# Designed miniproteins, single chains, continued (4), part 36

Each design is a single chain, and the fold is of that chain. pLDDT is the mean over its residues in the fold that is shown.

## One batch from the design tools (miniprotein)

Design m13216
Fold by ESMFold2-Fast:
Structure m13216 (fold): chain A 73 residues (1-73)
Amino acid sequence: MEEDIRLVRKALELARTGNEFDRGAAVVALSTLYVAAKLEGDEELAQKYHELMDAIVAGDLERAERILEELEK
């Protein structure tokens, strides 16, 4: 959990550069967490990672930050 949250934070920092390639790299990193959550049967966590990826693809960094806050609780 803690290591996963750290990766999410790093992915958001990467997405904040505004660079298309960095945004793509952030989505790829989050997709690994999504797959892991799906394989572990954690459908709620997988859905949060999916929503986070969607927010980053849309360039909605405010929404991405809110989702990260939900993950940290």
Scores: mean pLDDT 80

Design m13217
Fold by ESMFold2-Fast:
Structure m13217 (fold): chain A 110 residues (1-110)
Amino acid sequence: EGNVKKFEEAIKTFKELQDEVLKLAEQLLSEEKVEALRAKIEQAEKELEEILQKLRRGEISPEEAAKKMKEILQKFKLEFSRLSEGVEIPEEELKKIEELLSKAQDLLDS
């Protein structure tokens, strides 16, 4: 039960990360890139919710859930890096995104 709460907190942190990244993308990226990022965000949220539901039903272990969620977080990080290539991101916004990424990863490692 404590493990489920940890994963719920990780998903909440990931949603905060997604909201900040999308807000930044809307200011700095083309409409086409923003739509591509939004689609990736929606897919990641769906996958994270499916993992959480499987964990709640005892269909996967907490260790497997953490591994799968970390893989989703890493894929999102790589996709964001790709979409932001050649774009100057303000240092304060970049720091906030990095802090949210670190917080989500720490929750999954605990």
Scores: mean pLDDT 80

Design m13218
Fold by ESMFold2-Fast:
Structure m13218 (fold): chain A 55 residues (1-55)
Amino acid sequence: GSSKKLSLNELKEIAPKYSQKVQELVDQADLLFREGKFLEAKKLVDQATELILQE
C-alpha cells in the first residue's frame, strides 16, 4: 500500500483510464462528497485508489 492517497479530484481525472468499477466508485464518492458525507466519500476514494494500484 501507498502512504500517499489520491484526492477525489485527481481520481476523477484518471478514473476513465482504469476499470469501470473504479469509475463507478469515483462517481459515487463525488456524489457523497457533494452531499457533505465526507467520511463515506473518503472510504470510496480509498477503495478506488486500492483498485487503481492493483491495475
Scores: mean pLDDT 76

Design m13219
Fold by ESMFold2-Fast:
Structure m13219 (fold): chain A 56 residues (1-56)
Amino acid sequence: MEELEKELTVGGATYTLRQDASGRLYLEDARGGRLDLGVLSREEAEKVMERAAASA
């Protein structure tokens, strides 16, 4: 799994894809919320973000 810090803007909301010390991916939104994605591959994380973009 690659270390990845990627900013996305989805439906007017900004998310940052991060990986915590246990290797889990999560999205950090502008509200200060953390949305856990689990231990996903980069491609899987991008699909989650693409789905969020489509819904917004």
Scores: mean pLDDT 61

Design m13220
Fold by ESMFold2-Fast:
Structure m13220 (fold): chain A 90 residues (1-90)
Amino acid sequence: SKVEELKKRLEELQARALELVDSQLSPSETIARLQELLKEARRIRDELIKENSPLIPQASLLESSYAGMISAVRRGEPLTRAMVPKIDLS
């Protein structure tokens, strides 16, 4: 179903964020990749809204977290795995 496809996209997005935290990229490269993740989270949220899915809050949580991570990198703060939220897709 469309909702199952969106769930998979959220899982992939979370996995990519964790890989990014473990990467040793420059601050500018890290911000660029986080901006891509943020854009994808927004696209997924828009599609979840069209489906009237109860998963909308999970996509919004990822958006807020990625925006916060971008701000942290801009302040020279290291990214941690704790900054990547665990999402509930049940």
Scores: mean pLDDT 86

Design m13221
Fold by ESMFold2-Fast:
Structure m13221 (fold): chain A 89 residues (1-89)
Amino acid sequence: SKAEEHFDLGVGRYEAGDYDGAIAHFERAIEEAPEGSKLRSLSHTLLGLALYKKGDYDGAIEHFEKSIELNPKNVAAKRMLEIVRRKKE
């Protein structure tokens, strides 16, 4: 699907250290993914990670919270949310 294509491209950009490119692709993955889908939750998690790498802690927190709302069992997003909140203090 288009959402999966953008997710994979975003992962590739993230691994290359191109966090701006990763963000753009994860935003497109969120737009294209069905509401309530695991892919939308995962895309919010990775978008949050890319924002964290750029030092946008407020943006990272917002997307980790959205990921947890979509998938309350997402332990990775919960752990990252705690880490980013501590970085702001």
Scores: mean pLDDT 88

Design m13222
Fold by ESMFold2-Fast:
Structure m13222 (fold): chain A 83 residues (1-83)
Amino acid sequence: SMHDEILKKMEEILKEMEELAKRAEKSKDVEEAKKILEEVEKKLKEMMDLFNSIENPSLEDIKLMFRAMALLTEVWLQLKKLE
């Protein structure tokens, strides 16, 4: 279904965000961490746009968004730790 296609695309974006978060965790440079945060923010916006295209989002869809927000928070905290 169209919903299943959107869900798969959101899952792929989430995987990309997970890879970015792992890179941020290993970073010791503020400038690099800032660029990773900007990329994660762009990926989150893509997920938001996909989520907003879903008519009657499911709990599963909402959980994916929550996981994405958690990853953004992790990258933001890593940047704050490097300040």
Scores: mean pLDDT 86

Design m13223
Fold by ESMFold2-Fast:
Structure m13223 (fold): chain A 75 residues (1-75)
Amino acid sequence: SALERAEAALAEARRLYEEHRAELSPKQDAGVEAALARAEALLAEGRRTGDEASFRGAYTYALVAIAEIREHLAS
């Protein structure tokens, strides 16, 4: 389901952030925190309203956080 995908992606994003936060610059850290906050807000809104578009949005922002972390680990 959209909820299960969003939860799994957000859990992975949080795991990567916890493991690699000390390696991020202040700008990178701020970007990842913003993406995670948006994902968590959309997940909470989806749970409150039942809106699957909110779950899809949460999934998208979780992937943005993962991509941001991975890009900077590769450089």
Scores: mean pLDDT 87

Design m13224
Fold by ESMFold2-Fast:
Structure m13224 (fold): chain A 67 residues (1-67)
Amino acid sequence: SAKAAQDALQKKMAEMLGYMAQLAQTDQSVADEFMARLAAAIAESDQAVRNERLLALYEEVKATVAA
């Protein structure tokens, strides 16, 4: 359902902010770049495009922390 999809997205956004905080402790410049991309994604007026960009950013931030 749409409700379950939004709940899943909110959980991933919270996890992503945690990963960004972790990155800021090791590489502030990389964390700053991801924060700028997050701000740009949030500013997107089309919800479907915004959600797609947020999910793509989540995967990239997660992969960067795992490396």
Scores: mean pLDDT 83

Design m13225
Fold by ESMFold2-Fast:
Structure m13225 (fold): chain A 100 residues (1-100)
Amino acid sequence: SKEEALRAREQRIQAVRDTNIRRVDAVKSKEEMNALIDSLIAALRQEAKTADAADRAEIDKLIATLEASKSLPLDEAKATVKEVLDRWAALEIARARRAL
């Protein structure tokens, strides 16, 4: 059903969020944190290429927040990246719900 497909998609989005939060928690240095941030920015830039104008604008805000977080101390960068992952998951779930 459409409802089962939506639940499966939401679970997949949450699994990606949870995996990336574990990656953030595993980071031990500022160098590792900045490398992870760069990989997340690259993934969001690819996602932005196929997004509509409104979703692209929201993705661009997430990218800007991630780039700014590279100048923060390690613990503050981790907290900011986790907030971006929460915002990304909320955006993806909203997109999935609109596609029904």
Scores: mean pLDDT 90

Design m13226
Fold by ESMFold2-Fast:
Structure m13226 (fold): chain A 97 residues (1-97)
Amino acid sequence: SKEEEIKRGVLELGSTSGLLYIRAGVLSLIGDEKKAAEYRKIGDQLDEAARLAKKVGLKAPKEAQEILKKLATEGKKLSLEEKVELGLKLLELLKKQ
């Protein structure tokens, strides 16, 4: 169902933000604080996208629902970079509501 696709897309965003925070921690340990800060910022943006998507559910714009469906169905096949691009696009769409 569309509701299950939204829930799974939100979970994929949460998993992706978690991975970005882990990578930021590793970057800090090896002294790359600038790149660590960039990863933390993106993680925060994906967390906000997930929060907003969960809040609006089926009331989200069609384009936002299509991004959540893609994350839900293809998230395991998408690169980290592709999931970040989709999550940031989702955030822009949800902030306009």
Scores: mean pLDDT 88

Design m13227
Fold by ESMFold2-Fast:
Structure m13227 (fold): chain A 92 residues (1-92)
Amino acid sequence: DVAETMKRIEEAFERGKEEGKPEEAAEEIEALMREAMLKLGYPEEVAEILAEGVGKTAKYYIQGKYEEAEEVDKETLEKLKPYVEEQLKKKE
Protein backbone atom coordinates (compact mmCIF):
# COMPACT_ATOMS: atom_id res chain seq x y z
CA ASP A 1 0.00 0.00 0.00
CA VAL A 2 2.63 2.58 1.04
CA ALA A 3 4.93 1.72 -1.90
CA GLU A 4 1.99 2.10 -4.31
CA THR A 5 1.05 5.46 -2.71
CA MET A 6 4.63 6.77 -3.06
CA LYS A 7 4.59 5.72 -6.74
CA ARG A 8 1.33 7.66 -7.23
CA ILE A 9 2.94 10.74 -5.65
CA GLU A 10 5.80 10.53 -8.18
CA GLU A 11 3.30 10.10 -11.05
CA ALA A 12 1.23 13.09 -9.85
CA PHE A 13 4.35 15.29 -9.73
CA GLU A 14 5.46 14.31 -13.26
CA ARG A 15 1.91 14.78 -14.62
CA GLY A 16 1.61 18.23 -13.02
CA LYS A 17 4.97 19.23 -14.49
CA GLU A 18 4.13 17.97 -18.00
CA GLU A 19 0.57 19.40 -18.06
CA GLY A 20 1.36 22.67 -16.25
CA LYS A 21 -1.14 21.97 -13.45
CA PRO A 22 0.81 22.75 -10.25
CA GLU A 23 -2.28 23.32 -8.04
CA GLU A 24 -3.93 20.00 -8.98
CA ALA A 25 -0.64 18.11 -8.58
CA ALA A 26 0.02 19.72 -5.16
CA GLU A 27 -3.44 18.78 -3.84
CA GLU A 28 -3.09 15.16 -5.04
CA ILE A 29 0.46 14.86 -3.66
CA GLU A 30 -0.62 16.34 -0.29
CA ALA A 31 -3.50 13.85 0.05
CA LEU A 32 -1.34 10.86 -0.99
CA MET A 33 1.53 11.82 1.33
CA ARG A 34 -0.83 12.22 4.30
CA GLU A 35 -2.24 8.73 3.65
CA ALA A 36 1.25 7.21 3.30
CA MET A 37 2.50 8.75 6.56
CA LEU A 38 -0.57 7.61 8.50
CA LYS A 39 -0.15 4.07 7.11
CA LEU A 40 3.49 4.14 8.29
CA GLY A 41 2.23 4.86 11.83
CA TYR A 42 3.21 8.53 12.08
CA PRO A 43 1.05 10.74 14.34
CA GLU A 44 -1.66 12.75 12.56
CA GLU A 45 0.09 16.08 13.29
CA VAL A 46 3.37 14.83 11.74
CA ALA A 47 1.55 13.39 8.72
CA GLU A 48 -0.21 16.74 8.17
CA ILE A 49 3.00 18.80 8.43
CA LEU A 50 4.82 16.49 5.97
CA ALA A 51 1.86 16.33 3.55
CA GLU A 52 1.38 20.13 3.41
CA GLY A 53 5.12 20.71 3.07
CA VAL A 54 5.63 18.18 0.28
CA GLY A 55 2.55 19.43 -1.61
CA LYS A 56 3.61 23.10 -1.46
CA THR A 57 7.22 22.25 -2.39
CA ALA A 58 6.01 20.22 -5.40
CA LYS A 59 3.75 23.11 -6.50
CA TYR A 60 6.61 25.64 -6.47
CA TYR A 61 8.98 23.17 -8.16
CA ILE A 62 6.47 22.61 -11.00
CA GLN A 63 6.11 26.41 -11.34
CA GLY A 64 9.92 26.80 -11.54
CA LYS A 65 9.91 28.75 -8.25
CA TYR A 66 12.87 26.91 -6.73
CA GLU A 67 13.65 29.61 -4.14
CA GLU A 68 10.08 29.44 -2.79
CA ALA A 69 10.25 25.62 -2.83
CA GLU A 70 13.45 25.72 -0.73
CA GLU A 71 11.78 28.11 1.77
CA VAL A 72 8.76 25.78 2.18
CA ASP A 73 11.10 22.79 2.67
CA LYS A 74 13.00 24.73 5.36
CA GLU A 75 9.73 25.68 7.13
CA THR A 76 8.58 22.05 7.04
CA LEU A 77 11.86 20.83 8.58
CA GLU A 78 11.60 23.46 11.35
CA LYS A 79 8.04 22.31 12.16
CA LEU A 80 9.27 18.69 12.33
CA LYS A 81 12.38 19.49 14.44
CA PRO A 82 10.65 19.02 17.87
CA TYR A 83 9.47 15.51 16.83
CA VAL A 84 12.95 14.54 15.55
CA GLU A 85 14.64 15.84 18.74
CA GLU A 86 12.17 13.84 20.90
CA GLN A 87 13.02 10.64 18.99
CA LEU A 88 16.78 11.27 19.30
CA LYS A 89 16.50 11.82 23.07
CA LYS A 90 14.73 8.45 23.44
CA LYS A 91 17.75 6.74 21.82
CA GLU A 92 20.27 8.20 24.30
Scores: mean pLDDT 78

Design m13228
Fold by ESMFold2-Fast:
Structure m13228 (fold): chain A 77 residues (1-77)
Amino acid sequence: MDPEALLKNARDIADKVVAMAKATGDEELYKRAEEAAQRFLQAVEDYAKNPSPETRQKLEEARQELADIAAEADAKR
């Protein structure tokens, strides 16, 4: 996958999680989702520019944080 496709998919995922958090009406969860989305997008960009075990691990960690927030938002539906 090229860097543009990686970033596009990452933005789509981040936008969905942020939208889920916003839909809960929990302002703290929404803010946490925005912050986690920003970290995830940065990790994707870092991995796309310099693919390494370290940047891959950072990406997986950021992805897990975003997934945890998505699960919390889903539980509040």
Scores: mean pLDDT 82

Design m13229
Fold by ESMFold2-Fast:
Structure m13229 (fold): chain A 90 residues (1-90)
Amino acid sequence: MKERIDREVEIALLQIEVAVTLLSLRRHPEDTETVAKALENILKRAKEMGFSKEVIDALEKALEAARQGNVEEAIRYLEKAMDALGKEAN
């Protein structure tokens, strides 16, 4: 039970971080550098916590898009990361 609860908390925390990053980018599309730094930290933790390839791939693509200043692609991949995290929560 504890291991399951810990994993559910990990998923919820990562979902919150991705959601906050997505909201920040939608409100301040000029802040792609700040979003990229946030995504680097999120991606590092997701890899360390052993999240699925779907989550990791979506976060990596969101990071690449943010580094390029491609706001629309970064938003698209952040939404894909949220969907993938939702699947892991079930």
Scores: mean pLDDT 83

Design m13230
Fold by ESMFold2-Fast:
Structure m13230 (fold): chain A 82 residues (1-82)
Amino acid sequence: DEKLKEEIIKLLEEGIERLREIYKKAKTEKGKKAAEGAIGGLEASKENVENTKLSKEGAEQALKSTKEGLPEKLEDVEKKAE
């Protein structure tokens, strides 16, 4: 489902933007490396979603996983950047 796929991509793009801001504000080398690694991971996930033909069920499951997992990942990186 293209609409669900677009929603997943938008969430990943918003996450990447948030991570780039964390990277800019990070005061520790550990925080910068954590943000850099997470950016690369989300960029790879975005490319995979863009290049994968998802079934409706697969897209719904991927969207749910992204909505649940992405906030936790962002919080973890932000804590490491402080």
Scores: mean pLDDT 82

Design m13231
Fold by ESMFold2-Fast:
Formats: structure tokens, C-alpha cells, sequence
Structure m13231 (fold): chain A 74 residues (1-74)
């Protein structure tokens, strides 16, 4: 399902993230993946990216948001 693919993207991004706030946010979004649209999830990930002070974490989050946005167009 699209929700399971979104959950996989979010959890992979969480594993790659060193920012604990971003990691927790991604894990919480993964738990809510079946209850939110892919567009809502991608927007939330972009907000997490904007709030992160770690440049590598920002890159991981932006890549995850772009992947979620591509999945939403399928």
C-alpha cells in the first residue's frame, strides 16, 4: 500500500537522522502514515527539515520529502 511505502521512507530517514527531534518526529509520522495523506506527511517532513540545525539531517529530510511527494503523484 502507499501508506506502507510512506512508512518505509519515514523510518529509513529516521535511521539516517542524527537529530533526535527529527528522528522522533519521523517515527511519529510513520505511526500516523495510514491516517494522513502523503501530501500532509511530506509537508510535515519539510517542516522538520526547516527546524533541524544539522545540515546532514536537513538533506536526509528533504530527500525523504521529495520521495514522498513523488509517491503521492503515483
Amino acid sequence: SLAEKAKEILLEAAEKSTDPIAKTGLEMLALQAEQKSLEEIARAVRILAGNSKDEETKKVLLEAAEELERLAKE
Scores: mean pLDDT 84

Design m13232
Fold by ESMFold2-Fast:
Structure m13232 (fold): chain A 62 residues (1-62)
Amino acid sequence: LDLQQASQLSGLPVQLLEEARQYVVDYQADDESLQIYLTTKLGYPLSNEQFLAVLSYIKAHR
């Protein structure tokens, strides 16, 4: 899953996906912390499908 595919599947901008990946790497953030981080940044919660796309991208590129 590349960055563009993750952006399309999650609905998140590429820049936010890279920020989220960096957050996980820098803070060793768990899935719950990442979900809170993204909800705070977006002002709305992601669907389970969108969040799984984000997780798949980050776990492949951490």
Scores: mean pLDDT 81

Design m13233
Fold by ESMFold2-Fast:
Structure m13233 (fold): chain A 80 residues (1-80)
Amino acid sequence: ARDEEARALLERARALAEEAIEGIRSGSISPEEAMKLAQEGARLTGEALSLATTDELFAEAREVAGLIVEAAKLAAEAAA
C-alpha cells in the first residue's frame, strides 16, 4: 500500500539522517559524506510525502525532516 511505502521511505530517511549526525559527531565520516546522506534523506522524505495520506505519516515526515536539517547543519559546520 502507498502508506506502507511512505513508512518504509521515512524509516530509511531517518536512518540516513541519524548515520550522518552520528558520523559527523564521532568523526567517522567526512562532511561531504554526511551532506550526501542528508540530501538522500531529504529526497526519500519528499517521496514519502507524495505517497502519505495520514496525519500520522505527515507527523513522522516532519520529525524526519527536522533530523535531516540537523544533519545538514552539522555537516556544513564541520566543513567550515
Scores: mean pLDDT 86

Design m13234
Fold by ESMFold2-Fast:
Structure m13234 (fold): chain A 88 residues (1-88)
Amino acid sequence: MVEVPAEAVEILEEARRLAAEHPDASARERSVILAIVEVERRIRQGERSYEPLLEALRRGLRLLREGREEEAERLLEAFAEEREAAEA
């Protein structure tokens, strides 16, 4: 599997923190969109190791737009947990 860099975890953690501070669906959607933009920029610069995070963020955004906020947060949290476990 492609290794996700440490900076990808930092981007995801920042997005999750913003979502937790703003329980409104719109604020949560905005934080995920910001993370997607940053990740897409890094992939465009040749950092292909960010592709799994981009996939997770896009899936989370779709769930948020469908009103499935709990599922979206669980998906993003699971991704972060998998990265923490891999580093341990």
Scores: mean pLDDT 71

Design m13235
Fold by ESMFold2-Fast:
Structure m13235 (fold): chain A 73 residues (1-73)
Amino acid sequence: SPKLEVLAGVLEIAIKSEEFVIERLKKKKEEALKKGDFSKAEQLQKMIDHQEKSREVLKKKLEEIKEEIQRLS
């Protein structure tokens, strides 16, 4: 279905955007640790954990859409 394929493409872009944010947060956490700012590093880790959970939700939704596309093939 063209509609499901478009939705899959949108979800793939959203997942890549979240992966980009996670990588930037990881770099900021490494910089905070190098400066001895453990409080900021802990705050950044919580943000990373939140983004990773959001990414997993999107990945599960993408898998469901891909399974539906395969079922219709």
Scores: mean pLDDT 89

Design m13236
Fold by ESMFold2-Fast:
Structure m13236 (fold): chain A 67 residues (1-67)
Amino acid sequence: SMLREEARRALELYLAGDEEAALARLVALARRHGVQRTAQVVVEIGEEEGRLEAGEELALRAALAVL
């Protein structure tokens, strides 16, 4: 899924310390695909990769930025 690939890249940026670029990317995805769907995908990827806390934090920050 293109959404999963792009969300994974956003999470990788976040983990690398580029929080602003990660948030901008995930906010753009949330506006295109919907906030709930994008948040679910990022959290699922975080869980799969042992980075659940980072995935949840990034998802929440992006959701708040879109609302």
Scores: mean pLDDT 88

Design m13237
Fold by ESMFold2-Fast:
Structure m13237 (fold): chain A 62 residues (1-62)
Amino acid sequence: SLEEKLKELAKKYGLSLKEVKGVLELIKAGFSDEVVIQFLKKYLGLSEEEAKELVEELKKLL
């Protein structure tokens, strides 16, 4: 299910489910990949590579 995939991504990247859902909502709202990646790096502490990977995984769910 979508919920289970989001939980798996949360665990993989050391984020809460609420944080992963928030990032998915930014993507749905039409924010660019670059803006979402910078948000993930500055506010959620992900590396450039981790942020890019998470964005691509979330885009596959849309």
Scores: mean pLDDT 89

Design m13238
Fold by ESMFold2-Fast:
Structure m13238 (fold): chain A 80 residues (1-80)
Amino acid sequence: MSDAELLQARVARVEAVLADVRAKHAAGTLTRMDLVMAQAEVTMGEMFAYLMKKEGNPEGEAALERLLAAGAELDALLAA
């Protein structure tokens, strides 16, 4: 598996986790643990995307922007 394939897999995982978080939030069943686990997935994705961006990979830059937006959404839900 290439670094680009690993990045796409991480982005897909974060998007799936966000969809689950949004569904649970809408249903009123969202737990703090769900948010913490989602934040961990986003953070790992951001680190990988940042490294690929620093190496000049344009896929890393696009993924990083998407993952930063995901992190901001989760941070807003964690803030009380």
Scores: mean pLDDT 81

Design m13239
Fold by ESMFold2-Fast:
Structure m13239 (fold): chain A 121 residues (1-121)
Amino acid sequence: ATEEIYELLKKMFKGEFKPEDFVRIAEIIKELGSFEPLIEALVRLGKEEKNPFKGLNAKNLATLAYFFSLLAEVADKETRVLFKSIVTFLENLAGEDLTKPENVDERFKESLEKAKEILEA
């Protein structure tokens, strides 16, 4: 769980986005009923690189910000604060509000909608 999410996030933070990666993370979270593997993966990435998002373009930043925004909506209060902090950090890197639907990469909209459906089910 944690290792699989870690490898997926590591690729995403390099700009190597695949639509199915968001769905897979949502499936793991849903199956385990816990955000802990995702939190552990994020902590590990943060320890390895001071700015794990440095290599991302605005389109990648918007896609990630939207995904973490979706996670924040279904998370408990403490975990929600963490995900909202990540969104704010990504918005500061881009210099704009990334959570607006129009900023989401059209190629990832279907996979993000599927991820949302899995998390809300």
Scores: mean pLDDT 76

Design m13240
Fold by ESMFold2-Fast:
Structure m13240 (fold): chain A 83 residues (1-83)
Amino acid sequence: SMEKEKEEKNKKEAEEKAREILKDASEEVQKAAAEAMYAMVQVGYSIETAAGIVESIYEALKDDDEKTLEALKKALENAKKKL
């Protein structure tokens, strides 16, 4: 299915981008960021826009992993509500 191939590509691209922009973050933060970015892409954001949003959250809260995770989970839930 072309749709499944596109979903897999978008998920991999989000995972790769999250590792690139949050390379100094914990694996848990990188995973949460990838999930939030993938959800944003599914609701019509570009990967660059999703990456910018996630990076801004990380830069603002990077001294507190728990707050970063909570903010990323909120971004994911906000994106899911638009699906």
Scores: mean pLDDT 79

Design m13241
Fold by ESMFold2-Fast:
Structure m13241 (fold): chain A 72 residues (1-72)
Amino acid sequence: MEETIKDIEELVDELLANPSPVKFTALGLLAAAIAFEYGSEEVSKLGNELVRAVMAGDREKARELIEKLKEI
């Protein structure tokens, strides 16, 4: 999980700098993988909110959501 969250952080930083459809797909798959591993509705919701924040270019919200994922 910790390694996967770090991969998500790096991907989010790249997407906020340079949006890419392929990288958005990768972010969605990583969020789904974490939700599946933890079997948690809360993790699934956080993952979905993170994808939306990144799509909106909301850097502050994206960072907040990543920190919440690290606390699980």
Scores: mean pLDDT 76

Design m13242
Fold by ESMFold2-Fast:
Structure m13242 (fold): chain A 58 residues (1-58)
Amino acid sequence: SSSAEAEARLEELLEELERLGVRAALQNDTKSVALAREAARSRDLEKAEEALRFAREA
């Protein structure tokens, strides 16, 4: 239950990061692209949350 909910939340965050990463790539924002890719690669919920905050800040 809790594990499934964490996985669902991670997928939602990764989808949002993917959309923000596309925008960042179009703007040559390599830092946001790198953070989004690292979060997706590691599938770490905390990294995904940090990357999302950073991408929104940019």
Scores: mean pLDDT 74

Design m13243
Fold by ESMFold2-Fast:
Structure m13243 (fold): chain A 68 residues (1-68)
Amino acid sequence: MWELILEELKEMGMTEELAEKIIKESEKQGLSEEETLKLALKAMGITDEEEIEEYVEQAKKRLEERLS
């Protein structure tokens, strides 16, 4: 599961090191996949809540397709 999240974060322009840090922090805090994606987007400087929600929705669709 986290492997797919890692690849998604890298596709969004995040470095592997930063993506791994986000995933580790999310696991430590018990965050959901959706909360992890929101944390990553905010870490990349995306602060608009509407834009964040739109990116999360698109990322969830991509993850669902990879799991199917």
Scores: mean pLDDT 76

Design m13244
Fold by ESMFold2-Fast:
Structure m13244 (fold): chain A 102 residues (1-102)
Amino acid sequence: MEKIKEAKELLKEAGLSEEEAEELIKLAKEEGYSDEEILEGAREFLEQSSPEAREQLRRTLRLYKALKNKNLEEVRKLLEEAGLPEEKIEEILKALKEKYEK
């Protein structure tokens, strides 16, 4: 609990909003990361933080959320915004669609 509060404050110092920091922590917990690992990750992110790193993290969070929600339309949009070629986007979306049909 205390470690998560500290991680949230560090992510905010690194330039994330309250909502972005909370969403990142929630996703990390869902993936099985411990409170200690989340805190260490937040410290590392703060130390290496740049405008480019923050934007990349925001895009990664959006992509991860879209994947969790099986929102293929949002996944396509995010991959297009990331500059992936259409052929590669179609390959990824086909693989995800086949996985979701299980």
Scores: mean pLDDT 77

Design m13245
Fold by ESMFold2-Fast:
Structure m13245 (fold): chain A 81 residues (1-81)
Amino acid sequence: SKIEELEKEVLEAAREFAAGTPEQQDEAYARIDKIVEELKKVPGLAEKAERIRQALDEFRAAGKTQDPEAIVAAVEEALKA
């Protein structure tokens, strides 16, 4: 389904962020942002999309001191509801 595809894509983008160079991390952020916007358009997923957005915003606010692997855990937790 489109929902399963979007959930897979956002997890893949989070993993690419965790494993990536700074350039790849910027691209992964942009891709996650796009997927979150698509999730918001699906009825019943607005709250899940908002949780993913909050996880990204917390990562951006924390800056360079955050473990990149923690973004994967945050996205996985947001996807669980």
Scores: mean pLDDT 73

Design m13246
Fold by ESMFold2-Fast:
Structure m13246 (fold): chain A 93 residues (1-93)
Amino acid sequence: EPLPTSALTFDITGLSAEEAVALIDPALRAWVATGSPHPVTLIAVGPKEEIEKLIEEVVAGLSAPVRIESLFFKKLPDGKYLGTAFLVAATAG
């Protein structure tokens, strides 16, 4: 499969919500400021309930004006889940 040109992907697996926010928020602020020119994805691997909560807490903790457009879970062979959240810029009020 051809890789999309200029995708921004953050793997937050094993991070706390606070650690993940501290890591990604500056990049997402820059991405919003540049007009959101490419898709942004968060990924996490773990128990389904844990990664769902992590993704939701991270997005809620961001100061960058972003929201989850779509959230998908794929079951992995080891019984863990891969969570994939597609982010979009929130409309500035």
Scores: mean pLDDT 77

Design m13247
Fold by ESMFold2-Fast:
Structure m13247 (fold): chain A 66 residues (1-66)
Amino acid sequence: MEELLEKVAKEVAKETGISLEKAYEVAAGALIGNATASQLAEILGISEKTARRLIKLAKEKAEELL
């Protein structure tokens, strides 16, 4: 699980330019925590639209790695 989250976080960070730490929060929230876009937007200090896009990207990357 940890290894999958790290790989997804690295891909999200690479494609979006956000920090690896923020990308890891997105990956963990999207794949384990079932976090809403609103929750991630508040945690990361970004818009809900951006959070929704990051969640979708993290899920797509996880599917590609499986």
Scores: mean pLDDT 79

Design m13248
Fold by ESMFold2-Fast:
Structure m13248 (fold): chain A 107 residues (1-107)
Amino acid sequence: MMKQLREQLRKRAREQYEYYRKKAEELEEKFGKDHPEALYYRGLSLFNKGTVYGLDGDTDTAIRYYEESIKHFEEAIRRTPDSDLIKKGVLDLLIGVSKLNIERLKK
């Protein structure tokens, strides 16, 4: 199979999507959809969903998922205490990576 690496990356992204989706659902039920941890895991699930569609060549769908991921990470930053510099730094990095993925898909 000449596309084994792409298939492995797709499988990993799908596994990460399912894991983070389940974690987001658990946190949303317990703390509400606006809780920073729920927003963070929902953002991660959407990011990995974008990666799956991007690897499949569905660029428009991938871009939409990355844009929704960015919205969730930006809301998570707004709702995270200023003292949690590590969490805010991780969210900023994830927003940056999501924006880079969108720009690459537009080319």
Scores: mean pLDDT 86

Design m13249
Fold by ESMFold2-Fast:
Structure m13249 (fold): chain A 64 residues (1-64)
Amino acid sequence: SMYAERAGRAAAEGGASEGQAEVARRAVDKGTPMQARLGAEGAERAAREGSGSGAASADHNGGL
């Protein structure tokens, strides 16, 4: 989805490896549309903080 691509890009720009960016995309893709959006927003926020690890983890942790 578009959100999965955004999450992956944000993770990569935040310093995450391509593997971590893929994890972020897959986590967003497996969720509901709401979880996809929240995952992408979480990844973008983590990228702003300069935390690539946080971006991938935030997206994976989207299973409330």
Scores: mean pLDDT 63

Design m13250
Fold by ESMFold2-Fast:
Parts: C-alpha cells; sequence; structure tokens
Structure m13250 (fold): chain A 94 residues (1-94)
C-alpha cells in the first residue's frame, strides 16, 4: 500500500539520521503515518512531504527541502482540525 511504502521509506531515513531533532521528527512522522495514514489524507500528505524534505536535505537541496517542509506544515495544520489527530500529536509532544 502507499502507507506501507511511505513507512518503509521513513524507517530507512530514520536509520540514517544522526540529528536528534530530525530523529524525533521522523519518529513522530512514522507514528502519525501508522495511526492515521490510511484514514486521513492530510496526515498522509504531511508525512510524505516530510520524507521528501529529509531526502532533499540529504541531497544538499535546501530550497527543495524548505518547500516540502512548508507543504508538510500546511497539511499537518489541516490534519490537526481532526480532534483524534490533535490528541495523538499532543501525546507525542508530552
Amino acid sequence: SEVDELLARLEELRAQETDPWRQRGLDNAIALARAFGATNPDVLAAVRHLAEAVEALLAGDEETARRHEQLAMGHLLRALEDPEVAAFVAELAA
């Protein structure tokens, strides 16, 4: 499935990541995709754009990374309008 392919991609990125802030971001993205990726299209889009941003940073393309980070944030803000998603994100931040 698209969710399973995205999860495999994120887990590979997480295994390569040495920056603690990006590690936490990837861990949160994996958790969100597992919980809501199949049911919430804004969660799926946000997590996909985060994966694209991390891949762009690894390739040295900071401009492409910044664009994908902005798109990920836009989708995440829409996903947070769902109270179940908002509660889940609050638990991840605790």
Scores: mean pLDDT 89

